# Designs tried in a protein design run: designed miniproteins, single chains, continued (3). Part 29

Each design is a single chain, and the fold is of that chain. pLDDT is the mean over its residues in the fold that is shown.

## One batch from the design tools (miniprotein)

Design m8977
Fold by ESMFold2-Fast:
Structure m8977 (fold): chain A 83 residues (1-83)
Amino acid sequence: MLTEEEREEVKKLAEDLKNGKISLDEYTRKYADRPALVAAAFILAEELTGKIDPRRTQAARNIVLAAGYTEEDLEELLEELKK
């Protein structure tokens, strides 16, 4: 289960990626110690824009799941971002 701090950080990263304020590569470098947060934000940005790259999304999903986050965690964050 994501902490409140992790949820807020992921939502912020997803919005920044969606709006093109920063690239995924720049986020990955800046948050190299927290790759699961970057991966979760990428998945949410893909869902919000509808521009899904299946290979990149699968790689990001593997990182998120390996870190112990669930599909339910991602679904909750996506619903919060749609409000």
Scores: mean pLDDT 74

Design m8978
Fold by ESMFold2-Fast:
Structure m8978 (fold): chain A 92 residues (1-92)
Amino acid sequence: KEEEIIEKLRELVEKEAEAVLEEVERIKKEGKLDLLLRTEGSEMLLEIAQLVVDGRKAVAAAKDDKEKLEEVKRRYEEEIEEKIRELVEKAS
């Protein structure tokens, strides 16, 4: 079902987000970034990976402020979930 696919993609992106962004930088240095971004799904996956990394950095920066930490976590979790849902809908 759709929810199972969304959950699996979330797990994959959270686990591999930094590795994905490192590989994108390598592809960019080779001048092949345009080939990677040809499909709408590839572009969306990169946006999701970037959100995961940015969210982790924002959470780390807010660690000493409980209210800010909760707001940052909620915001990034919602944005990541929304983008994953968009990706699954486009693939359907």
Scores: mean pLDDT 69

Design m8979
Fold by ESMFold2-Fast:
Structure m8979 (fold): chain A 71 residues (1-71)
Amino acid sequence: SQREQAQRIGDQASRLATELIRQGVSLDDALRRAGDYLEQQAQQAGLSPEQVAEAMRRVEEVARETHRELE
């Protein structure tokens, strides 16, 4: 389903952001790269703007928490 695809894409983008931050990429760069990945995957899967916005919000929350834990 579209909802399951949105969940998987969001999870993949969140993992990407976390890995980038752990390897020393800045929060802003990690969010940009994970966001670009999310947008590309969402385009391919035909996700709605609302699904993209929700997934992006979750990615941002995960990335900020990971960054905070490493400070």
Scores: mean pLDDT 85

Design m8980
Fold by ESMFold2-Fast:
Structure m8980 (fold): chain A 80 residues (1-80)
Amino acid sequence: MVEKIRELIEQGKFEEAIELAEKEGLISEFYRLADELLGEEGKAVEDDGKPAPPRLQALIEAVKKALEKKKKEYEEKLKK
């Protein structure tokens, strides 16, 4: 399954890669693979706010959507 996630990332299908990773419980592996493939570019965008390359921008957008979904679920669990 990790190999499928890597292939989806390489093809730029980040949303499908995230969905597969969540289904298999490998979301941490997805982030590790994305960091390896994109290197420090993710950190640079977060730190400085420079215009990201289109590829990296698409990844960031897909990740933000997935994180926002998880944030809502996590927020509800934090409530008493």
Scores: mean pLDDT 66

Design m8981
Fold by ESMFold2-Fast:
Parts: C-alpha cells; structure tokens; sequence
Structure m8981 (fold): chain A 58 residues (1-58)
C-alpha cells in the first residue's frame, strides 16, 4: 500500500541521515527535524505501532 511505501522511503531517509552524520548526536538532531513534519511523524508512529502489533501477534 502507499502508506508502506512512504514508511520505507522515510526509513531510507533516516538511514541516509545516520550515515551522513558523523556523530549520533547530529543524527538525532536531524531525525528530530524530520519528526517535526506532521506527515513524517504520523508515518513513523504508524509504522512503529504496526511493528509492535506484529511482535505481539507472535
């Protein structure tokens, strides 16, 4: 579904930020900036909840 594609795109962006940032502190700050975008924050939260639900179903 489109929501899953956006979640994957978000994860790719987060991974790129982590690789570009030389320190974990810089990566955390850049990730926080992404999460300020309400669309990104909602997608990340939804993806996290789906992951938790899948883990609980096991």
Amino acid sequence: DEKRKKAQAFLAEASKINEESESPEEAALRLRELFKDPEVAEQAQAASEVGREVAREV
Scores: mean pLDDT 69

Design m8982
Fold by ESMFold2-Fast:
Structure m8982 (fold): chain A 65 residues (1-65)
Amino acid sequence: MSFSELAEKFHALPLEEQERVAGILEKYKAGKHTPEDYEEFGRMLDVPREEVEEALEQLIKYLFS
């Protein structure tokens, strides 16, 4: 998934789901994320499991740079 596509998918989510994604990103940055967080992130943003970690890193750079 391209960075542009990922950013567009994130902003297309309802605010409530954007907050849930942001919470997962904060847990990932702190090293406190769980396998369930990966599954939820992939489901919300329609990201294949194999690409979830890369997508998390890309979205962190986008939102927190």
Scores: mean pLDDT 81

Design m8983
Fold by ESMFold2-Fast:
Structure m8983 (fold): chain A 61 residues (1-61)
Amino acid sequence: MERARRATEAAIAAAKARGRTVITREDLEEAARQLGLSPEEVERLVKEYAALDSEAVNALL
């Protein structure tokens, strides 16, 4: 949960920094770079978190 939450927050922060309302591949890559993970791992964690708290995540891409 905590790891999935952090990955999702990092991806959302990257999207907001670029003026987006949805998470894109570039946002997943930026979050992965910040967390020392692969973009694929970040995508998995974001999807995992969305299953538990869909209100915090409006789109999974």
Scores: mean pLDDT 71

Design m8984
Fold by ESMFold2-Fast:
Structure m8984 (fold): chain A 59 residues (1-59)
Amino acid sequence: KTLNVHIPGSVPDRIAVGLVRRDLEEYKPDVLNLTADGISEETLAEIRRLAEEFGVELR
């Protein structure tokens, strides 16, 4: 199953990570289709690491 997540540029990076972690824990998708506006490369790398930990494909 695919989960679509949009993180607006107004959301701080720290909150964005928490939102993604919550969605991965609650929904346990096969694919996470992420649109993140204005997120840092470091935070995006952390999100990729979380997806790997949960066995989820990040797109």
Scores: mean pLDDT 79

Design m8985
Fold by ESMFold2-Fast:
Formats: sequence, structure tokens, C-alpha cells
Structure m8985 (fold): chain A 76 residues (1-76)
Amino acid sequence: MEYKKELEKLGEESKKATTVEEARQIKNRIDEVYEKALKEATDPEEKAEFMRKASNLLTEVDKKIAELEAQRAAAA
């Protein structure tokens, strides 16, 4: 499915994010793709795959956002 490839691409883009704003934009897109995938998926196995992949990506992007926010706070 197209959503699986989109989530994979967003995961790679999140690793390259250098600002809090950039990382948050990527997180929002991951959430949008994930919600749309769940609404449109008809196969329970596909839903389970999206849940696992999105959960892993959101965990990683949340860590990235936290790191960038900490750097921003320390610089202020």
C-alpha cells in the first residue's frame, strides 16, 4: 500500500530534521498518513502493520523533537 511507503519516507526525513519546527511538521504528517491508513484499511493484518510501523516512527520522531527542544532551551 502507498501509506506504508509514505511512512517509511517520513521516517527517513525525521532522521534528517535539524529544527523543532521541521521535526513537528514530519510528526504531523506521520499522524495524518497513519489516521488515513487506518480509516481506509479493510484488512486487519494491514491495520496491525500500520500500527506497528507508525508506533515505531512516532517514538523515534518524539525523541528527535525532545532532543531539539532541549538544545533550543539550553541555548535560550
Scores: mean pLDDT 79

Design m8986
Fold by ESMFold2-Fast:
Structure m8986 (fold): chain A 94 residues (1-94)
Amino acid sequence: TGKDIADALEILTGVKPKVKPEVRDQKVKSAVLYYTGDVPDSVAQIIADQITKLTGVPVSTRKVDAVPEDADIVVENAPVLGPDGNLAVVLELE
C-alpha cells in the first residue's frame, strides 16, 4: 500500500514523509522515485531497492531538476539526501 512505501521511506531517510491521504490504503502496482541533483544516484538507487525489498513493489528511479508538485509521497530535508535533496514518489495504483 501507499502507507507501506511511506513507512519504508521513513525508515530509510529518518524523516517522516508527506503522504496524500487518498493513496495511503491503496494497493500499489509500481512506483517511480524522483530525486533532485543534490541526491547521489547511488543513494536514490539504494532507497528504491530497499523499498522493493521491504514492500515487494517494483520501484524505478528518475533524476529531475525539480520533484513533481503533485507527487503521492514527498521526503524533504533528510540529511542522507544532501543539503537541498528531495525525493518524491509517484504511485501506479492497482
Scores: mean pLDDT 78

Design m8987
Fold by ESMFold2-Fast:
Structure m8987 (fold): chain A 116 residues (1-116)
Amino acid sequence: MKEELERYFELADKVHEKWQALVEALGEAATRERVEAELEALEAELLATQDEATAEKEAARWIAKWVLGEEEAKKLTDEEREMVARITGAILLGHSLEEIKKMIEELFKKREEAEK
């Protein structure tokens, strides 16, 4: 649990760093439009599978590949790729790195409470 939390904080740092690099290269509006267009196309394709778990896994895989690159994305577990997707979504909603790390902490706390 503690090691997994630290790993997800590391992923948040990496995703935020890559997002800032894209914004610097393309501009914020263009970066946002590109990600939103790719996600909309992917969602439309994955909804055709009628399997939410498979759709979420494939979406997480594509987001991780797009943000971190294919080789780094391959090194991640399915759960880590899902976390990268959630972090990317939070950045798109305008959350800071500090807010994202607090959201990750609250997610772990809620998971621990649900296991009671």
Scores: mean pLDDT 71

Design m8988
Fold by ESMFold2-Fast:
Structure m8988 (fold): chain A 83 residues (1-83)
Amino acid sequence: AMDEEAFELGVKWLTSLLGKEASEIDLSMSGGELLDEIRRVAGETAVRETLLLAGLPDEAAARSLKASEVLERIGRSLKRHFG
């Protein structure tokens, strides 16, 4: 089951990064497509930060996941960082 609170935090992080509303983001996309969009809008440094926050070693690992799974991982990392 998805950690809904973590997923919501990941989505908020992404909307801030991309300058978009949540309704403007296709959350049915793959993790790879998510990284490609982040690279297009925010650049390579943002892709590296995304992988670090998601606890993923490389882009291949992210490409094996759904965007929703990557965002949930980011949200879990943000929850741990803030306490």
Scores: mean pLDDT 83

Design m8989
Fold by ESMFold2-Fast:
Structure m8989 (fold): chain A 56 residues (1-56)
Amino acid sequence: MAKRPRSERLAFIREWLRRHGFSLSPEDMFAALAEALGISRATVRRLLRELFAELG
């Protein structure tokens, strides 16, 4: 697909968090993920909420 599926974006976010952990401020983390994925900060925040809900 030309667009990345949600599952691939969530996998990218999991790998990012594994590498950087919580050492970054939430604002810096949202900005970095938004830039890397080419999506809005609001979309990143929604995806993180979904990820944490799925992981427990």
Scores: mean pLDDT 70

Design m8990
Fold by ESMFold2-Fast:
Structure m8990 (fold): chain A 82 residues (1-82)
Amino acid sequence: VDAALAELEARAPELSPRQIAGALAQAAAATASADPALRALGERVLAILAPHVTPEAAALLREAAERFPEAAAAIAALLAAL
C-alpha cells in the first residue's frame, strides 16, 4: 500500500483531471467505510491528490458526489477547502 501511494504521489502531476476526480471520489467514499484501514487509505489519497485538483477535476467531483451519496459530504468538504 505505501509503495502504491508513493507511486501515486510521484505520478499525480501527470494524471488527467478525470483520473484525479475519479481517484478522489473513490478515496472520499473510502473515508465513509466501516473498515479503519480503508478510511485511513482514503484520507491519505485525498491528501496526496488535493493539491492537484484543477477546475475541470472539481467539476467532475461535483458530478461524482451525486453518484456516491455516502461520500457526498466528504467531497463537498474537499471542494470547499479548494
Scores: mean pLDDT 75

Design m8991
Fold by ESMFold2-Fast:
Structure m8991 (fold): chain A 76 residues (1-76)
Amino acid sequence: SRAVEAVEEALPKVLTPEELRAVARQSEAAQEAFIEEVIERLRELVRDKVSEAEFEALVPEIREGLRALLARYRAE
C-alpha cells in the first residue's frame, strides 16, 4: 500500500543503526519511549503522503515492528 511504502521510505530518516544499538541495550521503559518518539517523527515526515486516519491504522504495526527490530539489535 502507498501508506506502508511511505512509512518504509521515511524510516531510515528517523532511525540510525547507532541509535538502535544504543536503545536496544536500555530498559524496556526507555525502549518504549524511543518507539513513541519514532512514531511521532514518522507521522510528521509522511504527513503529505499519508492521511491521519491511514497513519493511525498503521501505528500498532509500526509499534510491533520497532519492538521486533530492537529485539534483533539486542541479540547482536
Scores: mean pLDDT 84

Design m8992
Fold by ESMFold2-Fast:
Structure m8992 (fold): chain A 71 residues (1-71)
Amino acid sequence: SIEELLEEIRRILEEGGASEEEIEKVINALKNGDFETAERLLVRLYLEGKLSVEQARRIGRLIREIEKLLS
């Protein structure tokens, strides 16, 4: 389900050290189907060192699954 995919993304962002405010912005963008905003926020978190390459790749796979479920 989309809810389970969003929860896994939340866990990965928490592990990377994103703040609750940053996490909620990403999750809300994904819930609204605003994938451009979600990608922009995730790139910023990666550049700030709050996501590893492996974590970013995992989130990218989860987002593609959400996109398929929303289409």
Scores: mean pLDDT 87

Design m8993
Fold by ESMFold2-Fast:
Structure m8993 (fold): chain A 61 residues (1-61)
Amino acid sequence: DAAAASSVVALAGGSGSREAGRAAAEGKDWQEAANAAKTHGGLSDEQAAGAGKMLASLGLA
């Protein structure tokens, strides 16, 4: 939802965060959101996994 999408955007930063936030807001699987943040934002595996766990804890994964 919007809160999780906003958190992913804030954590990722830059262009990658916009795509990750969009994917999350559109009801995409948390894995797709994490991959978008990783691929477009240059996030590490740990940062992408953290975002995915956050989405899961909010009931969005």
Scores: mean pLDDT 58

Design m8994
Fold by ESMFold2-Fast:
Structure m8994 (fold): chain A 96 residues (1-96)
Amino acid sequence: SVKEKLEKARELIKEGKLDEAAELLNEIYEENLDNKEVLIEVAKLLAELGDEYEKRGDLEAARLAYEAAIKILELFPEDEEAQKLIEELRKKLEEL
């Protein structure tokens, strides 16, 4: 199920298996293009993935993860929480 895949992606991030998490998040994204709730959760997990890449010093991977999250969130200009997260992620990109 999509819920089990999202939980697995979160576990992979916590375990530091960041590249595996990135691949799984991309799979979930491609399989759920019509599901706003899933896409927003994928974007949030991509933001967490970016934070973990930054902590390990992989600034290019962090940048790509944050940019991917922003692109997904930009699909929902009417969603105030999505727009707030875009502003937060743009600030993180300035700090890289």
Scores: mean pLDDT 90

Design m8995
Fold by ESMFold2-Fast:
Structure m8995 (fold): chain A 87 residues (1-87)
Amino acid sequence: SKMEQLREIVEQARKSLEALRARLEKRGLLTPEIAALIDEAEAVLEQTEELLRKNAPLEEVKKQLERFRGIMARLYREIVRVLAERG
């Protein structure tokens, strides 16, 4: 079902975000700004998981995933900025 696909997407996103945090920390790139964006992304995923657990309307789940995508875009821009400052 589409709901099962969304649950899988959210689980993979959470795992990817945890792995990204660990990689950034190991490289000394986990600045307060980057950490705050990862925390914001994790909070949105947690809210999305709660919506899925409650069988909320698909449109509400999609809105949270769009918000997550926006935060991830900001996160990647910040990572690129930090890398450019160090190079």
Scores: mean pLDDT 87

Design m8996
Fold by ESMFold2-Fast:
Structure m8996 (fold): chain A 100 residues (1-100)
Amino acid sequence: MPTAVEHATAAILSTDPAEARAHALAALEVLIQDLRARGAPEEVIQLAEEALRHARAGDLEAAMRLLGEASRLYVKAQGEDPAILAKVRAVALALAHLRD
């Protein structure tokens, strides 16, 4: 299975809007799985899943805001995890690319 960063990169490099969207959503889905595997608090998971719902509906601004809130709460609860923060940044960049 491709990683969250691999999906996010594929979204940014894709010239097909539908393919870019599919990869950006997959990147966020894989990030949520990684957060669960690392024992992220349920509140962080709920915010990330809400971000995914908004992204699927095309509300990329709300998705990016909610992902930012999830990231902030993750850092507060578990400290700075450079690997997870790098994945969050990659997913946020993929969502921003879809918006533009």
Scores: mean pLDDT 86

Design m8997
Fold by ESMFold2-Fast:
Structure m8997 (fold): chain A 98 residues (1-98)
Amino acid sequence: PTPEEIRAARRWLEVALRELEKALEYSKNGDFEKAIQHAEAALRAARGALKIVPTPHVEEAVRSAQKALDALKAGNKEEAIKYFEEAIRHVRRALEEL
């Protein structure tokens, strides 16, 4: 990847991190509608990064965010929280490795 592509991937991952943190907060508060909105935004941003830097931590962030979104849609709050925390961890690791 070029320096400009790395900068774009970093911006996507920073958006994904912020949206995942919001999705986690709304999930903990039981606001599933808002949690889903932020989770979908996070997943879109993480997929944006994945197209530029298809590395293991970005791939795992996308998978964990998708599992969290699926858990929210199924009404499984505890499972959603676990997967959002996992996705956040992977996004942070991906940012460190860029």
Scores: mean pLDDT 91

Design m8998
Fold by ESMFold2-Fast:
Structure m8998 (fold): chain A 94 residues (1-94)
Amino acid sequence: SLREIAELSPNYAALVAALAAALLKKEYPEIDEEGWEALEATIEEALLAGASVEEVAEAARRTLKEKFGIEVPLETIKRAIEEAVRFVERIIES
């Protein structure tokens, strides 16, 4: 799913990254503007590299923990990415 979306267009990877970052920011308001930008960039770069949902989520988790001191469960990040993917797939199918 993620690999297929990234292969379609860099714009789809950017959209998934933006939506996933927004979902995480909504659940974790302590993610400031810099943290949101870093999350979006990390997710987009991982998706463009053809990473799996697990690998994208792990990269995002590490960015939040190591650079911003915010601990988010891997499963929460995975769910946000999966929800973003489903939303993008619905737009593509329209």
Scores: mean pLDDT 81

Design m8999
Fold by ESMFold2-Fast:
Structure m8999 (fold): chain A 77 residues (1-77)
Amino acid sequence: SMADELTRRAKALVVKGQNLYQEAQDLENTDPEKAKQLYQQSIDLFGQAAKLAGQAGNDGLKKVATDFKKKVEDKLK
């Protein structure tokens, strides 16, 4: 179904966002400009994941993506 496809895409975006977030954390001391770029990309991916999860009716996944987005935003602000 379309909801299943949206859920798979949302999950993939969450995984990508988590990977970029981890890479950004690893780079904070050695390349802070690259770390900031990766944090911003992570925010965008989690935002996209939350939208797709919402469209799929997966409120749990939407909350996970939204919570990760806020965590990364707090890191930059």
Scores: mean pLDDT 91

Design m9000
Fold by ESMFold2-Fast:
Structure m9000 (fold): chain A 87 residues (1-87)
Amino acid sequence: MKEFAKEILKEKLGIKEEDLKNAEEEFKKNIESIIERLKERGEEEVAEAIKKAYEKGDYLTAIALHVAALTEDKETIEKLIKYIKEK
């Protein structure tokens, strides 16, 4: 799961592994706003999955799911939600 999330971040945002900690810190500062905006858009399942990954300390998976939602990458969304639910 974490390795898959890292691959998504590299492919969609161009984030190198050395920049992942900075991405995690920015995500932590914005998590409440991210969840609220997703719920306003009717993406309740995505919002719940992001919150669940965040609560488990899996920030990379939460960020990857948010990026997939913003880019409307339905295949990646479904794959990440499945992995989050199985944990």
Scores: mean pLDDT 77

Design m9001
Fold by ESMFold2-Fast:
Structure m9001 (fold): chain A 83 residues (1-83)
Amino acid sequence: SSSKRQKEIQAISLAFRALAYLVEGDYETAAKLVEEALKILEDSESDPSSIASMLRLLSIIYRKLGDEEKAEKYEEEAKKLEE
């Protein structure tokens, strides 16, 4: 098994855990888990669409936290990766 595939599975697992915290309203924990997933995907040279998905999820979470500047930043970064 490739280390890259294992890292991508780890990142997806973290993202699912983040969604559970997001549903519960624990936006700070959700953000930390998605940020960890994003770092894993970036460090493993993962597909840009996977990285963009994590950035969009962070944008949603930071909007829930009231941090509009971070939300806009992550949305812009996601759009650039899909260009």
Scores: mean pLDDT 85

Design m9002
Fold by ESMFold2-Fast:
Structure m9002 (fold): chain A 73 residues (1-73)
Amino acid sequence: GPAAEAERRRIELAKEVARGAAIGAALAHGMTPLSVEVRVEGNRVIATVTTDKGTVTAEVDMETGEIKVRVEL
C-alpha cells in the first residue's frame, strides 16, 4: 500500500544520502573512491567507501536524521 511504498522510498533515499556523504568526504580528503557498499541495520543506513588511501564510513540515523562520517587513512 502507499505507506509501505513511502517507507521503501525513505530507505532508498537514506541509502543515497549515506552514499553521497561517504563519497563526498573521500573526495574532500583527496581520496579516490574505488568501491561503495551500502547496508541497512535497523534504523541506521551505513555506506562504506574503499579508496586508494583508506576507508570512509557514513552512517545515517533514520530516526534522528543524524549523519556521522568517519575517515580512516
Scores: mean pLDDT 87

Design m9003
Fold by ESMFold2-Fast:
Structure m9003 (fold): chain A 85 residues (1-85)
Amino acid sequence: KTVEERERYYEKVNGLPTRLRDELERERARALAEKDESRLEQVDIAELYLEGKPEAFERLKERIEKADGPEELKERALKELEELE
C-alpha cells in the first residue's frame, strides 16, 4: 500500500507537478480553516519534498522522532525515509 502510493506520488511529481501543488494548496486551506497544525506541517513538508529540498527529509525525521508511539515504528519510518533519498 504505502510503497505503491509513494511510487504513484513520484510519477505524479515527474509528470504533473502542478496538479499536486493545487491539491496541496487546497489541503493547506482546509487545515487553516480547521486549525489543524499537524496537517499544516504535513503540507509544508510535502511542498519541500516536491521542490527537492533536503529540508523535507530533515523535517520528516524530526516529526517521526518527536511523535508519540513505539520506538520500533519510529526506526522503521526513519529507514523508509533514508530509502526515499
Scores: mean pLDDT 64

Design m9004
Fold by ESMFold2-Fast:
Formats: C-alpha cells, structure tokens, sequence
Structure m9004 (fold): chain A 61 residues (1-61)
C-alpha cells in the first residue's frame, strides 16, 4: 500500500509537469497539444481519486 501510494504520487507529479508543458504549448497555438492536455487532465483526476482512496485505507489501519 505505501509503495503504491509513492508510485501514484510520482505518476501524478510527472503528469502535472506534462500538463504544465502542454498548457504552455496550447497558449502558443499548438492545437494538437490541446487534445493531449484534455486526456492528461482526465488521467490526473483519476490518479488523484485513486490516491485519495488509498490514503483513506491506510489511515483506517
């Protein structure tokens, strides 16, 4: 569980960095980056929800 939480946190961190880069590309007029940004933001929401669930399980121990 703790290892899974750490792995999810690293994935979230990487995805947040990617989203920041994609936002800059969209602001520069890259239409393809807009599609990738929407997908990345959806994945980030799912990963954050999973992380919250695992943290709640850990606190219940």
Amino acid sequence: MEEEIKELEERIKSLEAEIATLKQQVAAGDAAAGYKLLDAEMQLRLLKNKLTGLREELESL
Scores: mean pLDDT 81

Design m9005
Fold by ESMFold2-Fast:
Structure m9005 (fold): chain A 110 residues (1-110)
Amino acid sequence: EEKEKERELLLRRIRLAVAGFPQEVIDRYLELYEKVKDNPEIKKILDEFMDYVEDAVAKAMDAGDEEKLRRIHEITLRALDELLKNVDDYEKVKQIAERAKEEIDRVMAE
């Protein structure tokens, strides 16, 4: 299970790098993952949020919309910063992730 977590983390790092995610976003995700990896409920929220962000980034890239891509990365970095400050508060973590997804949805709908 520990080896599976390390493998999942490595694969996500590779996917984020290949998709052209800013190094600041990757670094903040890695910092947050390390703090939450042993809390399965919070880790699940982070994993689901990152899956959502990866999908939104892929769609923005397919559309060739550099401005939407930039805005998605800004929202993601801000959300990861807020999550990092609130890692011990499950309800707050859930609320931050949900609000960030809603903000990304608004960007994608433009």
Scores: mean pLDDT 86

Design m9006
Fold by ESMFold2-Fast:
Structure m9006 (fold): chain A 70 residues (1-70)
Amino acid sequence: AAAERARLEADLQAFEKDYQDVIESLKKRIEEAKAAGDQQQVDELKKNIETVKKTLEERRARYQARIAAA
């Protein structure tokens, strides 16, 4: 139904925004860690970004499938 589709699209948009804000925050922390010379922290933050991106891709795929089926 159109109402269900609109709700799923809104939920996906809110989720994507929240996770983009997290990714942007992590990127700023990487820049700070690089300036401090903390390579271990840089590597850990990069791994965190990859995990967040994977979660975003998986959830996006599920929402898109549900939106298409609604």
Scores: mean pLDDT 82

Design m9007
Fold by ESMFold2-Fast:
Structure m9007 (fold): chain A 87 residues (1-87)
Amino acid sequence: LEAEAQALVEEAGRAARAGDTEAARAALARAAELTREVIESIEDEEKRRELLEGLDRGVADAETVLDIVAATGGDVEAAQAALAAAA
């Protein structure tokens, strides 16, 4: 599951760089789903909560990057820089 989630994150990155933001969103959504399943299997409630919060932030950040890429015509580096400046 973790290896599959990682492969989907890599696929999302490739799709985003190719300008296919819809394919990137689909791959990101599936990777997040698989990662959530893994985290939910953790019995340590504090660690599970921390990792779920981290996942939710990571997904929100990635969605923001994809929104900026779509709006700017595919400049992934500019989108990542804008997100970093906003944080």
Scores: mean pLDDT 72

Design m9008
Fold by ESMFold2-Fast:
Structure m9008 (fold): chain A 67 residues (1-67)
Amino acid sequence: MKTQELTRELGLVTQEAVERVKDPEDRERIREVVHETTKKMNQAKSLEEQEKIVEETKRRLEEIARQ
């Protein structure tokens, strides 16, 4: 259940970031960040590690959207 909540939160943050950027290069960077996050989530051994990965991803997506 908690993993599903983290996945939903990641989806919402990703959608918001994509909607905020108009440059195709920034959208490509968002896709790369999401791909890396998915790999890290699959390798994570604990819920706490998954939460940390999602928080780091949120910060990265905000940084891209701010450019």
Scores: mean pLDDT 78

Design m9009
Fold by ESMFold2-Fast:
Structure m9009 (fold): chain A 89 residues (1-89)
Amino acid sequence: GAKELAERAIEAAREALEAAKAGDVTRAVGAALRVIGYETDLELYYPNVDERLRRAVELALEAVRAALRGDLERAEELLREAERVLAEV
């Protein structure tokens, strides 16, 4: 369901951050594309989803964007916020 998509998005974002920390840009981009896919599925199939699930996925996507720019500290902050928001659902 919607929560499972949000969980998968956060997991993929974490993989992107770990790959970015390791300097593995190809793996980071691959994980980023999966986050985009989960965000797209959430929007298309669950337009009236709990706003916290939508926010958690948006934060995961922002974390991935930060990681790809090399802002690893910001990416980690955003990912921790995404995980915190998801825990409240």
Scores: mean pLDDT 89

Design m9010
Fold by ESMFold2-Fast:
Structure m9010 (fold): chain A 67 residues (1-67)
Amino acid sequence: SAAERRERLIEAYVERQLEQLGLKGEMAEKEREILREEARTLSEEELRSDRLLGVIQLERAVDKVVS
């Protein structure tokens, strides 16, 4: 189904990001939840794009520093 396909794309996106970040344990779990939340707002094309991952991460980092 479309819902199953989208869920697979979301999980693949989250796994790729966590692998790049190298986080473990509680920090990995917190980041996983945040990434899933963000991924639910993305299109299928965006979820498959490695280039867009970098842009999203940069925007999040800027928001945290500017606060």
Scores: mean pLDDT 67

Design m9011
Fold by ESMFold2-Fast:
Structure m9011 (fold): chain A 97 residues (1-97)
Amino acid sequence: AREAIEEVRRAAEELRRLAREEPNPETRALLEAAAEALEEAARAAEEGDGQKAVQYAVAAALLAVATTLVPGADPELVERAIRAALEGLRAVDEAVA
């Protein structure tokens, strides 16, 4: 459980790093929102609110996927963002199991 929560926080940190590297303001905003959602998921998991943790992790995954809809988004950055958000979701599921 504790190790899984740390993995959620690492996924959020990766999304924040990708946001800082992103020159497109729309893609950056989506990545920052996804990172914030995973940070809230980690907090909810730490507090024992498994339902809230999963809800925030799903929101993060949807926000990361939404970057595919931004014209001119870097496909490699988008793929990394989706991977990070899905790793976060998996870690939340493990933390609340």
Scores: mean pLDDT 86

